# Designed miniproteins, single chains, part 7

Each design is a single chain, and the fold is of that chain. pLDDT is the mean over its residues in the fold that is shown.

## One batch from the design tools (miniprotein)

Design m214
Fold by ESMFold2-Fast:
Structure m214 (fold): chain A 85 residues (1-85)
Amino acid sequence: SYPPAPALSAEQQEAVAKARAIIQQAVQQEIDLSAEQQEFVLDVMVDMVAAMTGDKELAEKLREAIKAGDYEEALEIEEKLRELY
């Protein structure tokens, strides 16, 4: 099937973009994520970090930031990952 897979699949790239938009909106509006939004963002972003880096510690830091409502830190981690890839 198709050329060598990128670090993220097309489906994962779309999911990450959606998760990023959810976090950005939460930061801009100074609101907490709903339980459903938090679960979606955690699954997508943690899976992305694990897939791209293999770094379990970084994945755990991202999970803790999202659970703590520290969405600015979560965005900083995601931005740093985009700069590396």
Scores: mean pLDDT 74

Design m215
Fold by ESMFold2-Fast:
Structure m215 (fold): chain A 123 residues (1-123)
Amino acid sequence: SAAERERLRQTVRALVQETIQRMQSLSDPRQQVLEGLHATVVLARLLGDAETAAELRRAADALEAGRLPSPEEAERMLETVRRVAQTAVERLQLTPEDQQLLEEFLSLFEEAVRRVLAERERA
C-alpha cells in the first residue's frame, strides 16, 4: 500500500543516514565496509530479497573473520550493493533527496572497498 511504501521509505532514509554517520566516524576501511554491508543486508531484507541478504551477510561474516575480499569478490560485492540500492529506488519510488542520500552512501562504500583492496595488496 501507499502507507506501507511511505513507512518503508522513512525506514530506509533513517537506515542510510545512520549508516553514513557511522561510516564517517570510522577510520578503519574494513569497519566502514562492514557497516555498509550490514546496512545493505537490512535493506535487502526490507525489499524481500532474502537470497541477496544471505549473500551479503556471508561477505560480512568473512570480513569480520579477518578474510579480506579478492578483487573479484570486491567487484561482486559492489555490484550487489549497487543493485540493492537501485531496487530500493525503483520499488519504493524514492524521492530525489533520498536517491542523493543513497548515492552518498554508495560513494562512501565504494571508497572503503577500494581502501580495503589497497591494504590487501600491501599486506
Scores: mean pLDDT 89

Design m216
Fold by ESMFold2-Fast:
Structure m216 (fold): chain A 68 residues (1-68)
Amino acid sequence: KEKLFEIVRLLTGKEPKSESEAAALITGWTLRSLLTPNSELAKAVVQALNAGDYDRAIALARELAARE
């Protein structure tokens, strides 16, 4: 729950107001990432999210955000 909100903030720069908004924002980011050439790091974030490994997803998302 809190980890999902942190991932949303790191990947989209938006503060989610609800779990449904957080899910929608993550889905939008994931679809955008799949439609464009992704770095290995962006792919790793998607894989961690799909595996439910939120700790890894947060760490990778922070690294990705630091590069932007």
Scores: mean pLDDT 71

Design m217
Fold by ESMFold2-Fast:
Structure m217 (fold): chain A 85 residues (1-85)
Amino acid sequence: SDDDLLRQAQDLVDQADRLRYGPNPDPYQAARLYIQAGDIYDSLGLYTQSARLYRRAADIYRSLGDRGGYIGADIRARQSERRAR
């Protein structure tokens, strides 16, 4: 159900936030979880929320110097931003 997908997306965001800002950071895994959560919001038509999560992943990839990860996340963010307008 949509409620189950929303709960899954929220759980992924919480896990990603812990991996990004917590005492044992794992930025690569955090970026992947933000993308997964963004994909769920995108599938539900919640484009503002998906764009924000893709931007969070893009910020992480940029900080890591991962150009491929950044480009992929940036494209997803731009697509969601256009659909939200």
Scores: mean pLDDT 92

Design m218
Fold by ESMFold2-Fast:
Structure m218 (fold): chain A 76 residues (1-76)
Amino acid sequence: MLRPAEELESLLAGLRDALRELRARGAPEAEIEALEELLRRAEEALRAGDLAAAQRLVDEAVERLTALVARLEAER
């Protein structure tokens, strides 16, 4: 089911905060840049009113963020 635009905006804000924390924790810059690109594309889709594309990109960013956190924890 498609999320409302307000929920997607809140998720995007939370994902940006998470990226800031991951950069502070020393996450690889290439992984951060890839996630920032996903968030930029999600914001563009949301601005264009393409909620399906925005949700897909947000879900992809959440999955990649979760995998990156798991890798950082495993490498400690």
Scores: mean pLDDT 81

Design m219
Fold by ESMFold2-Fast:
Structure m219 (fold): chain A 89 residues (1-89)
Amino acid sequence: LERIKDNPLVQKIIKEFGEDIPVEYVSGDVQEIIEKYKNNKNIVFVLDATPKEINTNPELLKQAKEIAKFNNSKKYDKNNVKLIVVDTK
């Protein structure tokens, strides 16, 4: 979580659901990872990048927006959330 702890979505999730949220790091293509986990309940996706890296790389910004769109389309159960950190590098 060190690299993404300053991510506003990660901070919001930790504050709302607690610091003991399960975290899984997955490497690969954002779309393939979303497809793999899309039917799992209470999963939130986060790009493994700092806000500065996202804002300076147009491709990372595009991927971050796709993740945000997916996350916003889901409803989450309180205290039953798993965080999937996507490393596209």
Scores: mean pLDDT 68

Design m220
Fold by ESMFold2-Fast:
Structure m220 (fold): chain A 86 residues (1-86)
Amino acid sequence: VKEVAKKIVENKEEFIETVVKESPAPPEVARKAAELYIKGAEALAKGDVEEAAKYFAEAAGLLAPYLPEEEAAVAEEEARAYMESQ
């Protein structure tokens, strides 16, 4: 996951654009969530796992109200499949 965090920090603008484009949330909310993910990635790059977890949880909470039940179910299934493949 350190490689992912580094990529996010190095390509902040691209990451924000991707989140805004792919998120069902309004652009303002998606951008806010992306900024929180970037802060989490910066914390991970510094080795602060607890700080990173807080930012990631806050970002996820901002996006949760805008996820349709079907998309939320698919995202949960994909996350589970990803974890099982590790």
Scores: mean pLDDT 68

Design m221
Fold by ESMFold2-Fast:
Structure m221 (fold): chain A 58 residues (1-58)
Amino acid sequence: GLRLGIDLLQRELGLSEAEARALLRMSREDAVAYLQRTRGLSRRQAESAVDGLRALSA
């Protein structure tokens, strides 16, 4: 995705702040699997979202 701010990721994916924090505590692989299972994202989309969330939280 082009513009994945934390607020935008939460809005597009319906993530609560608690879910976003939980994803940051997971391994990258577990976080990707979580988004695929809960939001029906492709692996590529889930990887992009996780990487975006991590970059914004650094």
Scores: mean pLDDT 74

Design m222
Fold by ESMFold2-Fast:
Structure m222 (fold): chain A 87 residues (1-87)
Amino acid sequence: MLSPVIREALRLINTAFRPDASLSEKVQLQFLMEMNENMRKNLPEFKDLPVITLDSSNETVRAFLEAYADLFSGSPFGQELRELLAS
């Protein structure tokens, strides 16, 4: 079961990319899994990122979300995501 902080981070990410969509937690997590695979395959600096699955632990998901926030570190979105993960 995902922690409240991880659920809020997923909601933030999905709202940023699909602001008019009402999405289930499963669909939000599937989007994160797609981004995880894209980063691991296409960005050499993220090759060693943990693989995200529907059964991933909160710590594994958090570690990926921190790396994802780093990708957007120059944006207000990346800063908001980092602040949320620090709570």
Scores: mean pLDDT 76

Design m223
Fold by ESMFold2-Fast:
Structure m223 (fold): chain A 86 residues (1-86)
Amino acid sequence: MTEYDKAMEKFKLEVLKVVQKAKEETEKYVKENNITDEEEIEKIALKKVKEEIEKLEKEKASQKLTPVEEEAWKEVLEKVKKMLEE
């Protein structure tokens, strides 16, 4: 495995972790606010995923990444943003 491959896997896992957190936050919000509309739940989930990805992006921008890690993060972020934007 190259350092780039390791960085890619690390960042993919970080993205999966924040997506899972967004899912848990959505489930909690839905229960606390007694939301039963599936369309509304999906909109809340998408909003929370986008917010968590934006937080992760800002966190990475403040970190001292190596050039290899920066390239890997850029690729992961672009793929995630494309999936969220259709």
Scores: mean pLDDT 81

Design m224
Fold by ESMFold2-Fast:
Structure m224 (fold): chain A 69 residues (1-69)
Amino acid sequence: GEFETAKALADEVIKQMEKIDPELARELRREYDEAVAKAKTPEDQVKALMELIRRGAEKLQELAEKKNK
């Protein structure tokens, strides 16, 4: 279930981003689809998704701080 867990986390990050910045959420979804399509093994898919989750979560935090000002 590592891929399933990573996919669920990526989906949640995109969902949270859509509430703050729908355009950025669309771009993250595109990167997500591209990363999964390019990966040849389940391990590579999980690695790609985890990298996107880290980037997305960091951006979410930056945007949330901007909105609170």
Scores: mean pLDDT 77

Design m225
Fold by ESMFold2-Fast:
Structure m225 (fold): chain A 109 residues (1-109)
Amino acid sequence: SILEELEREARELEERIREEIERLRNSPDVAKQAAAAILEAALDLMKERIEKLSEGLEPVEQAMLRVAGLKALLEGKTTKEALKKEVKELAEKYGVPQEHLDRVLEAID
């Protein structure tokens, strides 16, 4: 199912972000330790943003937002334009119907 694949990708992306946070936190470099704290805060803020944007969306649309937001965060690109680009690429990858894509893009705007 598209939903199950999106939810799996979202879990894998969050795990990768948390692994990067731990890698940075365990560095002897003070700047990298600071970057770990910033990335952890950014993850929490992105998760909150996704939850707010997901209001009124169907489960598959919510999962698309989770994957797009987490991937954008991993790539260091957190603008609305970057998020919309990730959502469009996800819709093409999984063959998501245009109606679901349109609702997610509208929620980001």
Scores: mean pLDDT 88

Design m226
Fold by ESMFold2-Fast:
Structure m226 (fold): chain A 99 residues (1-99)
Amino acid sequence: MVRIKATNPAAKERAEAAVRRAGLKADVEIEVEGEEELVADGIEMAIATGAAEGVSVKIKIKVKDKKDAEEAMKKILEAVSNVSLNPGEPLVVEFEAKE
């Protein structure tokens, strides 16, 4: 099953294209708010990694600015690395900007 929510239509289209390119091998849930384009590459990588490892992918990201987007990208990279170390575990990335 695939669920994608994004406030930026371009980011949503890009995420949908990434899920299609990955062949929908895993359940994918994506929710992104604010600065979606700055984290789009990380989202695509997480989808590809989850699909390759055969695990469910859940991404929930809310960012306010470029600094928050950079921290979100770091969390995506860490989650991707953890999936590679533990192939049976779902890939979950959650980031919410604080202020």
Scores: mean pLDDT 73

Design m227
Fold by ESMFold2-Fast:
Structure m227 (fold): chain A 71 residues (1-71)
Amino acid sequence: SHDEEIEKVQKATGKKFDKDFLEKFFDSDYYQGLRASLPDDSVLDYAVKVLLDPEKLAEFRKKFGLPPFTP
């Protein structure tokens, strides 16, 4: 499970993303690629930047078959 990563991202972004979206994001090739290439602190920073980018957030939600994020 990604419970620790979910908590860290929600605290860092100040936004409450749905768990289903975050689980799919952390299972994504993109996130796994970050983990393979970068130290843990940099992985979190890049994940936060992507999730705070409305265009990138919408792209990932569409790829996962999820509705647009409504804050």
Scores: mean pLDDT 79

Design m228
Fold by ESMFold2-Fast:
Structure m228 (fold): chain A 62 residues (1-62)
Amino acid sequence: SRAAELRRQAEGAEQGIKLAREAMDEFVKRDPAAAAPLKAVMEENIRSLEETAQRYRDAIEA
């Protein structure tokens, strides 16, 4: 069903957010100097994924 497809997409995006945040936290912990200039772009990419996941969730509830 369309709802099942949207749920799969939402779950995929949510898993991507989790992995991206974990990777960012590990990078900042391991090499804060190298991570500092990239943190803003990493956070922006995560925010875009959060918006995408929310859109899929909203579509399921519609």
Scores: mean pLDDT 84

Design m229
Fold by ESMFold2-Fast:
Structure m229 (fold): chain A 75 residues (1-75)
Amino acid sequence: MEVKEKLRELIEKGREALRAYAEAKTPQDKFALFSRYTKVNVEALEILRENNDEEGIKELEQAMAEAGKEIQKKK
């Protein structure tokens, strides 16, 4: 239960970082926010892998891929 709560927090932090990334005006701010997004998702994937949660890994990877496509369409 606590592991699932931590994963939800990390995913939410990732979404907030992406939202801030889209609103950022400078390349420096965009880089910092994207680094935060990447770090949070790597941490979430590590937790999922340690818990052998194959479905969770696939879900997170798919969510990350969808977010990446949205960034590429909007720059």
Scores: mean pLDDT 74

Design m230
Fold by ESMFold2-Fast:
Structure m230 (fold): chain A 100 residues (1-100)
Amino acid sequence: LSEKIKEVLKEIAKEVMKAVEKLEALGIKLPVPKLKSEDDPIVSIFDTISAILKLASTYPRDSEVKKIASELFRKIQKIAKERLSLEDLKELAEEAKKQA
């Protein structure tokens, strides 16, 4: 991965970790291993994002869980849109597949 993509992944990982902490404060545990650092593997970051989104889909629209998931998704979209090109996204997807 390029240094640019690595730095963007660190930003995404930090936002994911914040969302996990908010969910844990609500007594919710995700069915995936907890992220230990912003340098955790891409597959671990994506697995955690996927788990949060799947969990949120089972909750009512006005739930705190859905608010946390929506806020995380908006932040990730903003980071990706501002920082990553289509080529960067392809490189990221290929690396994630290799780690899966």
Scores: mean pLDDT 76

Design m231
Fold by ESMFold2-Fast:
Structure m231 (fold): chain A 65 residues (1-65)
Amino acid sequence: SKKLEEAIEKISEQTGIPKELLEDAVEKLLKGSIETIESFAKALLEKGVDEEVVKELLEAILEER
């Protein structure tokens, strides 16, 4: 979805992680457990991603599931 793409772009800009790697990780999260999603969100926060951007990502993931 567009919301998911926008969240991934913001995370890529803030972390320097290539967008393609984030997209691959997110595709796995869409089929994963809630615990896996929570672990990924925590890792992004530890890398200094804004809380608002992480919330946008989580919201977009839940909408696509």
Scores: mean pLDDT 81

Design m232
Fold by ESMFold2-Fast:
Structure m232 (fold): chain A 79 residues (1-79)
Amino acid sequence: MAAEEAAKREETLRELLYTALEIRYREVEGLPEEEARERARRRVEELLANSSREEREAEVRRLAAEVSERLADYADRVE
Protein backbone atom coordinates (compact mmCIF):
# COMPACT_ATOMS: atom_id res chain seq x y z
CA MET A 1 0.00 0.00 0.00
CA ALA A 2 2.86 2.45 0.69
CA ALA A 3 3.92 2.58 -2.98
CA GLU A 4 0.31 3.09 -4.11
CA GLU A 5 -0.21 5.85 -1.52
CA ALA A 6 3.01 7.58 -2.58
CA ALA A 7 2.08 7.32 -6.27
CA LYS A 8 -1.40 8.77 -5.63
CA ARG A 9 0.06 11.60 -3.54
CA GLU A 10 2.67 12.46 -6.18
CA GLU A 11 0.08 12.28 -8.98
CA THR A 12 -2.27 14.63 -7.08
CA LEU A 13 0.57 17.10 -6.40
CA ARG A 14 1.71 16.89 -10.02
CA GLU A 15 -1.81 17.65 -11.30
CA LEU A 16 -2.27 20.55 -8.86
CA LEU A 17 1.16 22.01 -9.70
CA TYR A 18 0.52 21.68 -13.44
CA THR A 19 -2.93 23.28 -13.24
CA ALA A 20 -1.80 26.17 -11.02
CA LEU A 21 1.33 26.84 -13.11
CA GLU A 22 -0.59 26.68 -16.41
CA ILE A 23 -3.15 29.21 -15.13
CA ARG A 24 -0.37 31.41 -13.71
CA TYR A 25 1.62 31.44 -16.97
CA ARG A 26 -1.53 32.19 -18.95
CA GLU A 27 -3.20 34.74 -16.62
CA VAL A 28 -0.28 36.29 -14.71
CA GLU A 29 2.45 36.24 -17.36
CA GLY A 30 0.06 36.54 -20.34
CA LEU A 31 1.46 33.62 -22.30
CA PRO A 32 -0.53 31.89 -25.06
CA GLU A 33 -2.30 28.72 -23.90
CA GLU A 34 0.06 26.37 -25.78
CA GLU A 35 3.21 28.04 -24.39
CA ALA A 36 1.70 28.19 -20.89
CA ARG A 37 1.02 24.43 -21.01
CA GLU A 38 4.55 23.67 -22.24
CA ARG A 39 6.18 25.84 -19.55
CA ALA A 40 3.95 24.36 -16.84
CA ARG A 41 4.96 20.82 -17.87
CA ARG A 42 8.68 21.68 -17.80
CA ARG A 43 8.36 23.47 -14.46
CA VAL A 44 6.49 20.53 -12.91
CA GLU A 45 9.31 18.20 -14.04
CA GLU A 46 11.91 20.56 -12.49
CA LEU A 47 10.00 20.71 -9.20
CA LEU A 48 9.56 16.92 -9.07
CA ALA A 49 13.32 16.47 -9.61
CA ASN A 50 14.59 19.27 -7.34
CA SER A 51 12.15 19.66 -4.43
CA SER A 52 10.70 17.78 -1.47
CA ARG A 53 7.03 16.87 -1.17
CA GLU A 54 6.64 19.57 1.50
CA GLU A 55 8.21 22.18 -0.80
CA ARG A 56 5.86 21.15 -3.63
CA GLU A 57 2.84 21.41 -1.29
CA ALA A 58 3.99 24.90 -0.24
CA GLU A 59 4.42 25.85 -3.92
CA VAL A 60 0.87 24.68 -4.73
CA ARG A 61 -0.51 26.84 -1.90
CA ARG A 62 1.53 29.85 -3.07
CA LEU A 63 0.48 29.42 -6.72
CA ALA A 64 -3.17 28.91 -5.78
CA ALA A 65 -3.17 32.18 -3.81
CA GLU A 66 -1.41 34.05 -6.64
CA VAL A 67 -3.75 32.65 -9.31
CA SER A 68 -6.84 33.38 -7.20
CA GLU A 69 -5.75 37.02 -6.79
CA ARG A 70 -4.98 37.36 -10.52
CA LEU A 71 -8.33 35.85 -11.56
CA ALA A 72 -10.11 38.34 -9.27
CA ASP A 73 -8.13 41.21 -10.86
CA TYR A 74 -8.90 39.88 -14.34
CA ALA A 75 -12.65 39.70 -13.61
CA ASP A 76 -12.57 43.29 -12.31
CA ARG A 77 -10.77 44.57 -15.43
CA VAL A 78 -13.09 42.74 -17.85
CA GLU A 79 -16.07 44.43 -16.18
Scores: mean pLDDT 72

Design m233
Fold by ESMFold2-Fast:
Structure m233 (fold): chain A 88 residues (1-88)
Amino acid sequence: SLRDAGLETIETLQRLRKDIEERLKKGKPFKVTTSPDLDKPSKVFDTKEELEKAIQRVKEAIEEVRRLIEEGKLTPEKIRELMLKALS
């Protein structure tokens, strides 16, 4: 269901956030793998500022997916948009 897809998206974003936070804590770069579904090239976050901004974007995406689920306004297009925005 679309709700299940939204919950899976939140879980994916939560794992991504945890990985970025761990990399930031250890002073290591984080490489985002290109997703065929997102049609986004692989990106490397290699500065502390880039990692901190990436964490903020992922947090915002998680909260927006939660809001859209609660409001019954979640769509596949919005999931894709939020995933792309989180990975930017």
Scores: mean pLDDT 74

Design m234
Fold by ESMFold2-Fast:
Structure m234 (fold): chain A 92 residues (1-92)
Amino acid sequence: DPLFERLLAGLKALAQKEFLASWDPETLARWQELVAALPAAQARVDAFLARHNGDRSALTPEELKEFAAAQRQLQDALLAQTLLAAYQLKNA
């Protein structure tokens, strides 16, 4: 998915920036909470993509809002997963 690849690239850039900005235990706890939401966030995006597989031209304004919300939830969860993994690698 080109859209998913662009999301991952954006998440990687944001994760690097945020990883350098915060190393405290409260931030780690927040990342762990967001990672717990990852399966639900992924399911939301997958369900939307399955509905519109190969036909993005049929997207309505309502569907665009729903998809953007699902993408944001997935983005936050993936960012937290990346940051937590990077933190553990650096601080093991």
Scores: mean pLDDT 69

Design m235
Fold by ESMFold2-Fast:
Structure m235 (fold): chain A 94 residues (1-94)
Amino acid sequence: SLPELVEELVRKVRELAALLREQGWDALAERLEEARERLQRAYREGDRSGMIISTTSIAGLAIRAIELSDDERLRELAREVVRIAEELRELIFQ
């Protein structure tokens, strides 16, 4: 399920970044996309440490989105991103 969790997280981060841009949070969206690109690179290279760093960054950025936004759709999507990132991080640590 590691490939499936990586694909799910990448998809959800793209959705969150798009919604953030739609609402004017361009800088936060760019940081999320950069963290997503780092995750995809680390995954391709078998870099477990890079994957841990990237998933931690993604989770932190998604938490920031929850704190900054009063839009429940965005908050729900961001909570989903945090959940998937935590699941992926736990799986990588094993």
Scores: mean pLDDT 90

Design m236
Fold by ESMFold2-Fast:
Structure m236 (fold): chain A 74 residues (1-74)
Amino acid sequence: SDEEKLEEIERRLLGLYLRLLDQLAAGKVTPEEVLAAIREEAEKLMSTLSPELQERLRKALENLLAALEAEFAA
């Protein structure tokens, strides 16, 4: 179901984010690279969903990335 797919996407993106935060703390990646990696993986995972759900999630992704960029700049 779409609900199960969304739960799996959320789990995978959270796991990626936590790994990237560890790499950021270790000086292995920049904040810009973290944002780019999250965008790339999210778009890849969303490609398996319906076009309507892809559009909804793309908007949510842009809001999330904007919030993270603001947090990294603070």
Scores: mean pLDDT 81

Design m237
Fold by ESMFold2-Fast:
Structure m237 (fold): chain A 73 residues (1-73)
Amino acid sequence: SKADILAQFAALGAELAALARGPLRAADLAALQARLDALVAQAKAAGVPASEYLDVEVDLGVLQLELAVRRVT
């Protein structure tokens, strides 16, 4: 259901917030990106508007940018 999809986005957001307080690893962010991609596909199929999960996409993007910046010479 749409409610179940929204609950999964909320849970993913909570995991991102917890991860942000610890060491960032590429494999962890890649796994979360794969989960987000699958969930966004489900959301689009269910008619969930992008505004309902934009915060989660932004939060993951911020962590990916932080990791990338730490890896540039």
Scores: mean pLDDT 83

Design m238
Fold by ESMFold2-Fast:
Structure m238 (fold): chain A 87 residues (1-87)
Amino acid sequence: MELPEVKEDDTPENLLAKVRELRAEFERIADELGLPDDVRDSYLATLDTVERMVREALENGMTDEQKKELIAAVRELVAELRRLRER
């Protein structure tokens, strides 16, 4: 699967969908590569944290600065997943 592209114009709903796509792709590669449980749990914990932040943004709204931080966090999840694929 192609990794999702994170755009600056993404809404919290778009970001939530992309985090869910990253979760599905991570589970696929983790199974395929036989990643250790510690590595799997660490990535999933980070992903769960970012998903919670997106859900809070959906419920309460967010500032432009918070949106930039959230977009950066989702982009880091994409970058880490790409790194895991190359190992």
Scores: mean pLDDT 80

Design m239
Fold by ESMFold2-Fast:
Parts: structure tokens; sequence; C-alpha cells
Structure m239 (fold): chain A 71 residues (1-71)
């Protein structure tokens, strides 16, 4: 069974995938690029075992999702 850490990563990755797909579907190239950049940051932090960078990336994902919803 996956660990809580792996579940947390999978949830963050899913949030990014949904945001990226939605941005692409509406032709929002800027938001799509931001979601891709955050995905790269999240993956890099996870591979490095950098908990602080991982938590920072999760906060940025939530911020970008809030910005998209506020439009």
Amino acid sequence: KPTDEEIDFAVAELKLAVGLTTAKNRGDEESARRYQELLDELVAAHKAGDKEAFEAAKQRIDELNREDLAR
C-alpha cells in the first residue's frame, strides 16, 4: 500500500494534471506553462527528498488553482 507521502505526491500531481488540462482546453498558454513549471518543481523536490521545497510547490499549486477559480 502506498505511504502517506506517496499519496500526498499523487494528489498534488493530479491537481496539476487537472489544472494543466483545463488550461490547455481553454487555450490559456500562460496558465498551462505555469502548471508545467510547478509539475517540474514538484517532481524535482520529491526526487531530492526536499520536504520544504515539496511543501512550497504544493502551496504554489493551491495558489494557482485559486487564481484560476477567481477569473
Scores: mean pLDDT 78

Design m240
Fold by ESMFold2-Fast:
Structure m240 (fold): chain A 82 residues (1-82)
Amino acid sequence: SPPSELEQTRAMSAVVAGVLAAIIPSVERDVKEGKVPQRVLDLLREARRLFEEAARSTDLARARALHREGMALLREAERLAA
């Protein structure tokens, strides 16, 4: 069967969570070196948790809401890093 909108949303959220898991160690080093504010790291960690929760959701509306919240935190982190 073709993937459902829920399966697609879960898969996309899992990919973003994986990318964040890979990036976070580099951001942790940058925070220790004073190159990036601690708030940026906190936002990335919170976004990762939201995307992981979206990837586990069995409800499309909830998965989409969690994914949107995660994306909003990523945009806030980008503004603070600029």
Scores: mean pLDDT 91

Design m241
Fold by ESMFold2-Fast:
Structure m241 (fold): chain A 56 residues (1-56)
Amino acid sequence: EKEKLQKEVEERRARLDAGRAVLAQHTGLSPEGRAEMEQALADFEAQVKKLEEKAK
């Protein structure tokens, strides 16, 4: 049931979680890179939520 959407959501969630883990563990990232990563993760989270809504 909705396997394609489920896979997409799972894949994106895994990437989001991995990105957050990297940010949390990696303290040596440049300030610019860190800020960009945080912004990208926020945007990614919003996209995942939208996909979840579509899967409903």
Scores: mean pLDDT 76

Design m242
Fold by ESMFold2-Fast:
Structure m242 (fold): chain A 74 residues (1-74)
Amino acid sequence: SEAERKAKAEEIAEKMRRDLAELEEAYKRGEVSEEEYKAGLENGVAEARKAAKELDSPELAELAKEMEERLKKL
């Protein structure tokens, strides 16, 4: 159902945003290299785009776009 897809998309988005926040904090602290940070963002974009298409989720599509914008600044 639509409600189930939305709930699943929200769950995935929350998990991805937590992972992104951890990656950002680790990068800020110098715990990961710029190459590792870039790879993490690239993987995040791919996963978010895939989930956005499968679940028809604008929220996940926007998350992918946010990660792409961060990649452009590297």
Scores: mean pLDDT 85

Design m243
Fold by ESMFold2-Fast:
Structure m243 (fold): chain A 74 residues (1-74)
Amino acid sequence: MGEEEERLAAEMRAAAEAGDRAAVEAAAARLLALLPRAREYLLSQGVSEEEAERLVEEARRRLEALREQLLAAA
């Protein structure tokens, strides 16, 4: 899971470097679509519902901040 998220984040950065705003938004949408799966994965690993929700919310906020920063730079 973390590897896939890091790969998509790298794709967002590469797209921003190329000035491709549409590609940045597409990669961000894919990362957001992975959040429900990440929550299910955490629960399957024995993480509490409260902790899983906190980690997913943190990931969402980090993703939104990264998207905003990269779109401003592109």
Scores: mean pLDDT 77

Design m244
Fold by ESMFold2-Fast:
Structure m244 (fold): chain A 82 residues (1-82)
Amino acid sequence: MKTVVKSELELDLTPEMKRSLAEELGIPVETFEKAGLTRLRVTPKDGRPKFTFYADGDPEAIEKIKEAMKEKGFEVSFEPVP
């Protein structure tokens, strides 16, 4: 953790990406749409990826996705669309 290299990947969330995430998490794709997910940022941290989703939709849908990702062992956070 002494060397900081910022390699942030920002991805526009396509319908196919939302579908793939929904299948892996066992959540309906409509939940992702209700959450208003627009982009995903992946940040390496101490050899582990951190996922940041940009969302401005339904808070309950956002919480469902967040809990499912944490249950799968992902480090995840949600931020409002910039």
Scores: mean pLDDT 72

Design m245
Fold by ESMFold2-Fast:
Structure m245 (fold): chain A 69 residues (1-69)
Amino acid sequence: MKTPTIKRPVAQLSPETKGALEFFKELKKQGVSPEEIKKKYEEKFSMDPIRVTSEMFLAMASRVDAELA
């Protein structure tokens, strides 16, 4: 069930989230597997992966699916 939410990407996304979103998008475009993306992500964001990964997985998965669909 969808809830009415106003989404302004430039206003909602933090610079960190924006960078990660672009990183994910580029890897998806190159045809990199999800496991490979996760591995590279862990290597790059070994510091505070919980906060970055949790929020980014939700936002990135939603945004990437919407953009690619």
Scores: mean pLDDT 58

Design m246
Fold by ESMFold2-Fast:
Structure m246 (fold): chain A 69 residues (1-69)
Amino acid sequence: SALIEELRRLGEEDPATRPLVELAIEAIRRKDYATAAKALAIASQEAADPRHSRRLAELARELGRLARE
């Protein structure tokens, strides 16, 4: 999916986020959006690039919203 491809790219471009991005991808595959949102929220704090931090935080909010539906 486009989301999983974007997450993989973010993890490759910002290696500090990679373990959390991989956890989020696995959670998304299981449709566990709550776990994915939490993982990406932590990844946003670990990101070295502020642009990656903002994008990961945005994706965390969107997945968190999905988890509540």
Scores: mean pLDDT 88

Design m247
Fold by ESMFold2-Fast:
Structure m247 (fold): chain A 77 residues (1-77)
Amino acid sequence: MSLKQEQDQALQLLDSLLESVKKEVSNPEVLAEFEKDYQQLKDKIQDPNATPLQITNQLFRALARRVEALLRQRLEE
């Protein structure tokens, strides 16, 4: 099956997570840290040699980073 279809779907999920964080996080420092992590995850998902398992692992990391950003927003740390 097309690896590109899995990559495209994963990128759509990442974009949805980023938009969710942008709506809930108003702190520019926290948002900047999340955007930096987002770029690293996006690069790994777009790797033409990435396996479906690796793509899934990057999405799991994105979810963990989202939770961390929301917690930092609430604590302002």
Scores: mean pLDDT 78

Design m248
Fold by ESMFold2-Fast:
Structure m248 (fold): chain A 80 residues (1-80)
Amino acid sequence: MKPSAMERLEALKAEVEELLASEAPPAEKRERLERLGREAQALYEENRDNPEVRARMLELGRLMRRAAEAIAEEEARERA
């Protein structure tokens, strides 16, 4: 069964949320977030002419930015 763009977006969103809840080291979380970011970019490029997918991609982008900020805070605490 071929997943739709919306199903792929929901899967990426769930993975970012799982990453935020993870107890993994900050370095591992950052590597995973970078991989998810590349997957999100590919999905955006495949669907750049679809305004509904683009709107959902903005929501995912905001969630990923929040994840990046949380990881940076964890990294700062590890350095302190």
Scores: mean pLDDT 80

Design m249
Fold by ESMFold2-Fast:
Structure m249 (fold): chain A 72 residues (1-72)
Amino acid sequence: VTEEQVRAVAEAAGRLMRERGVRSLSPAELREIGRAKGLSDEQIEEIIRRAQEVAGSRRIGGRALAAVVIDV
């Protein structure tokens, strides 16, 4: 998986969260977003894992949306 793929999924999820007024998305909704971007379920799980490591950091630079989206 690439950094751009992680960011694209996080941005799409962030938009959906704002439109629906929710603070997190279910794994099923994240899978739908990933599939819309042409990703497999395995790639989605790797992206979630990678974004979770970034979300655990105190300083996330340009990936703040990724950290917010991955609330597990």
Scores: mean pLDDT 63

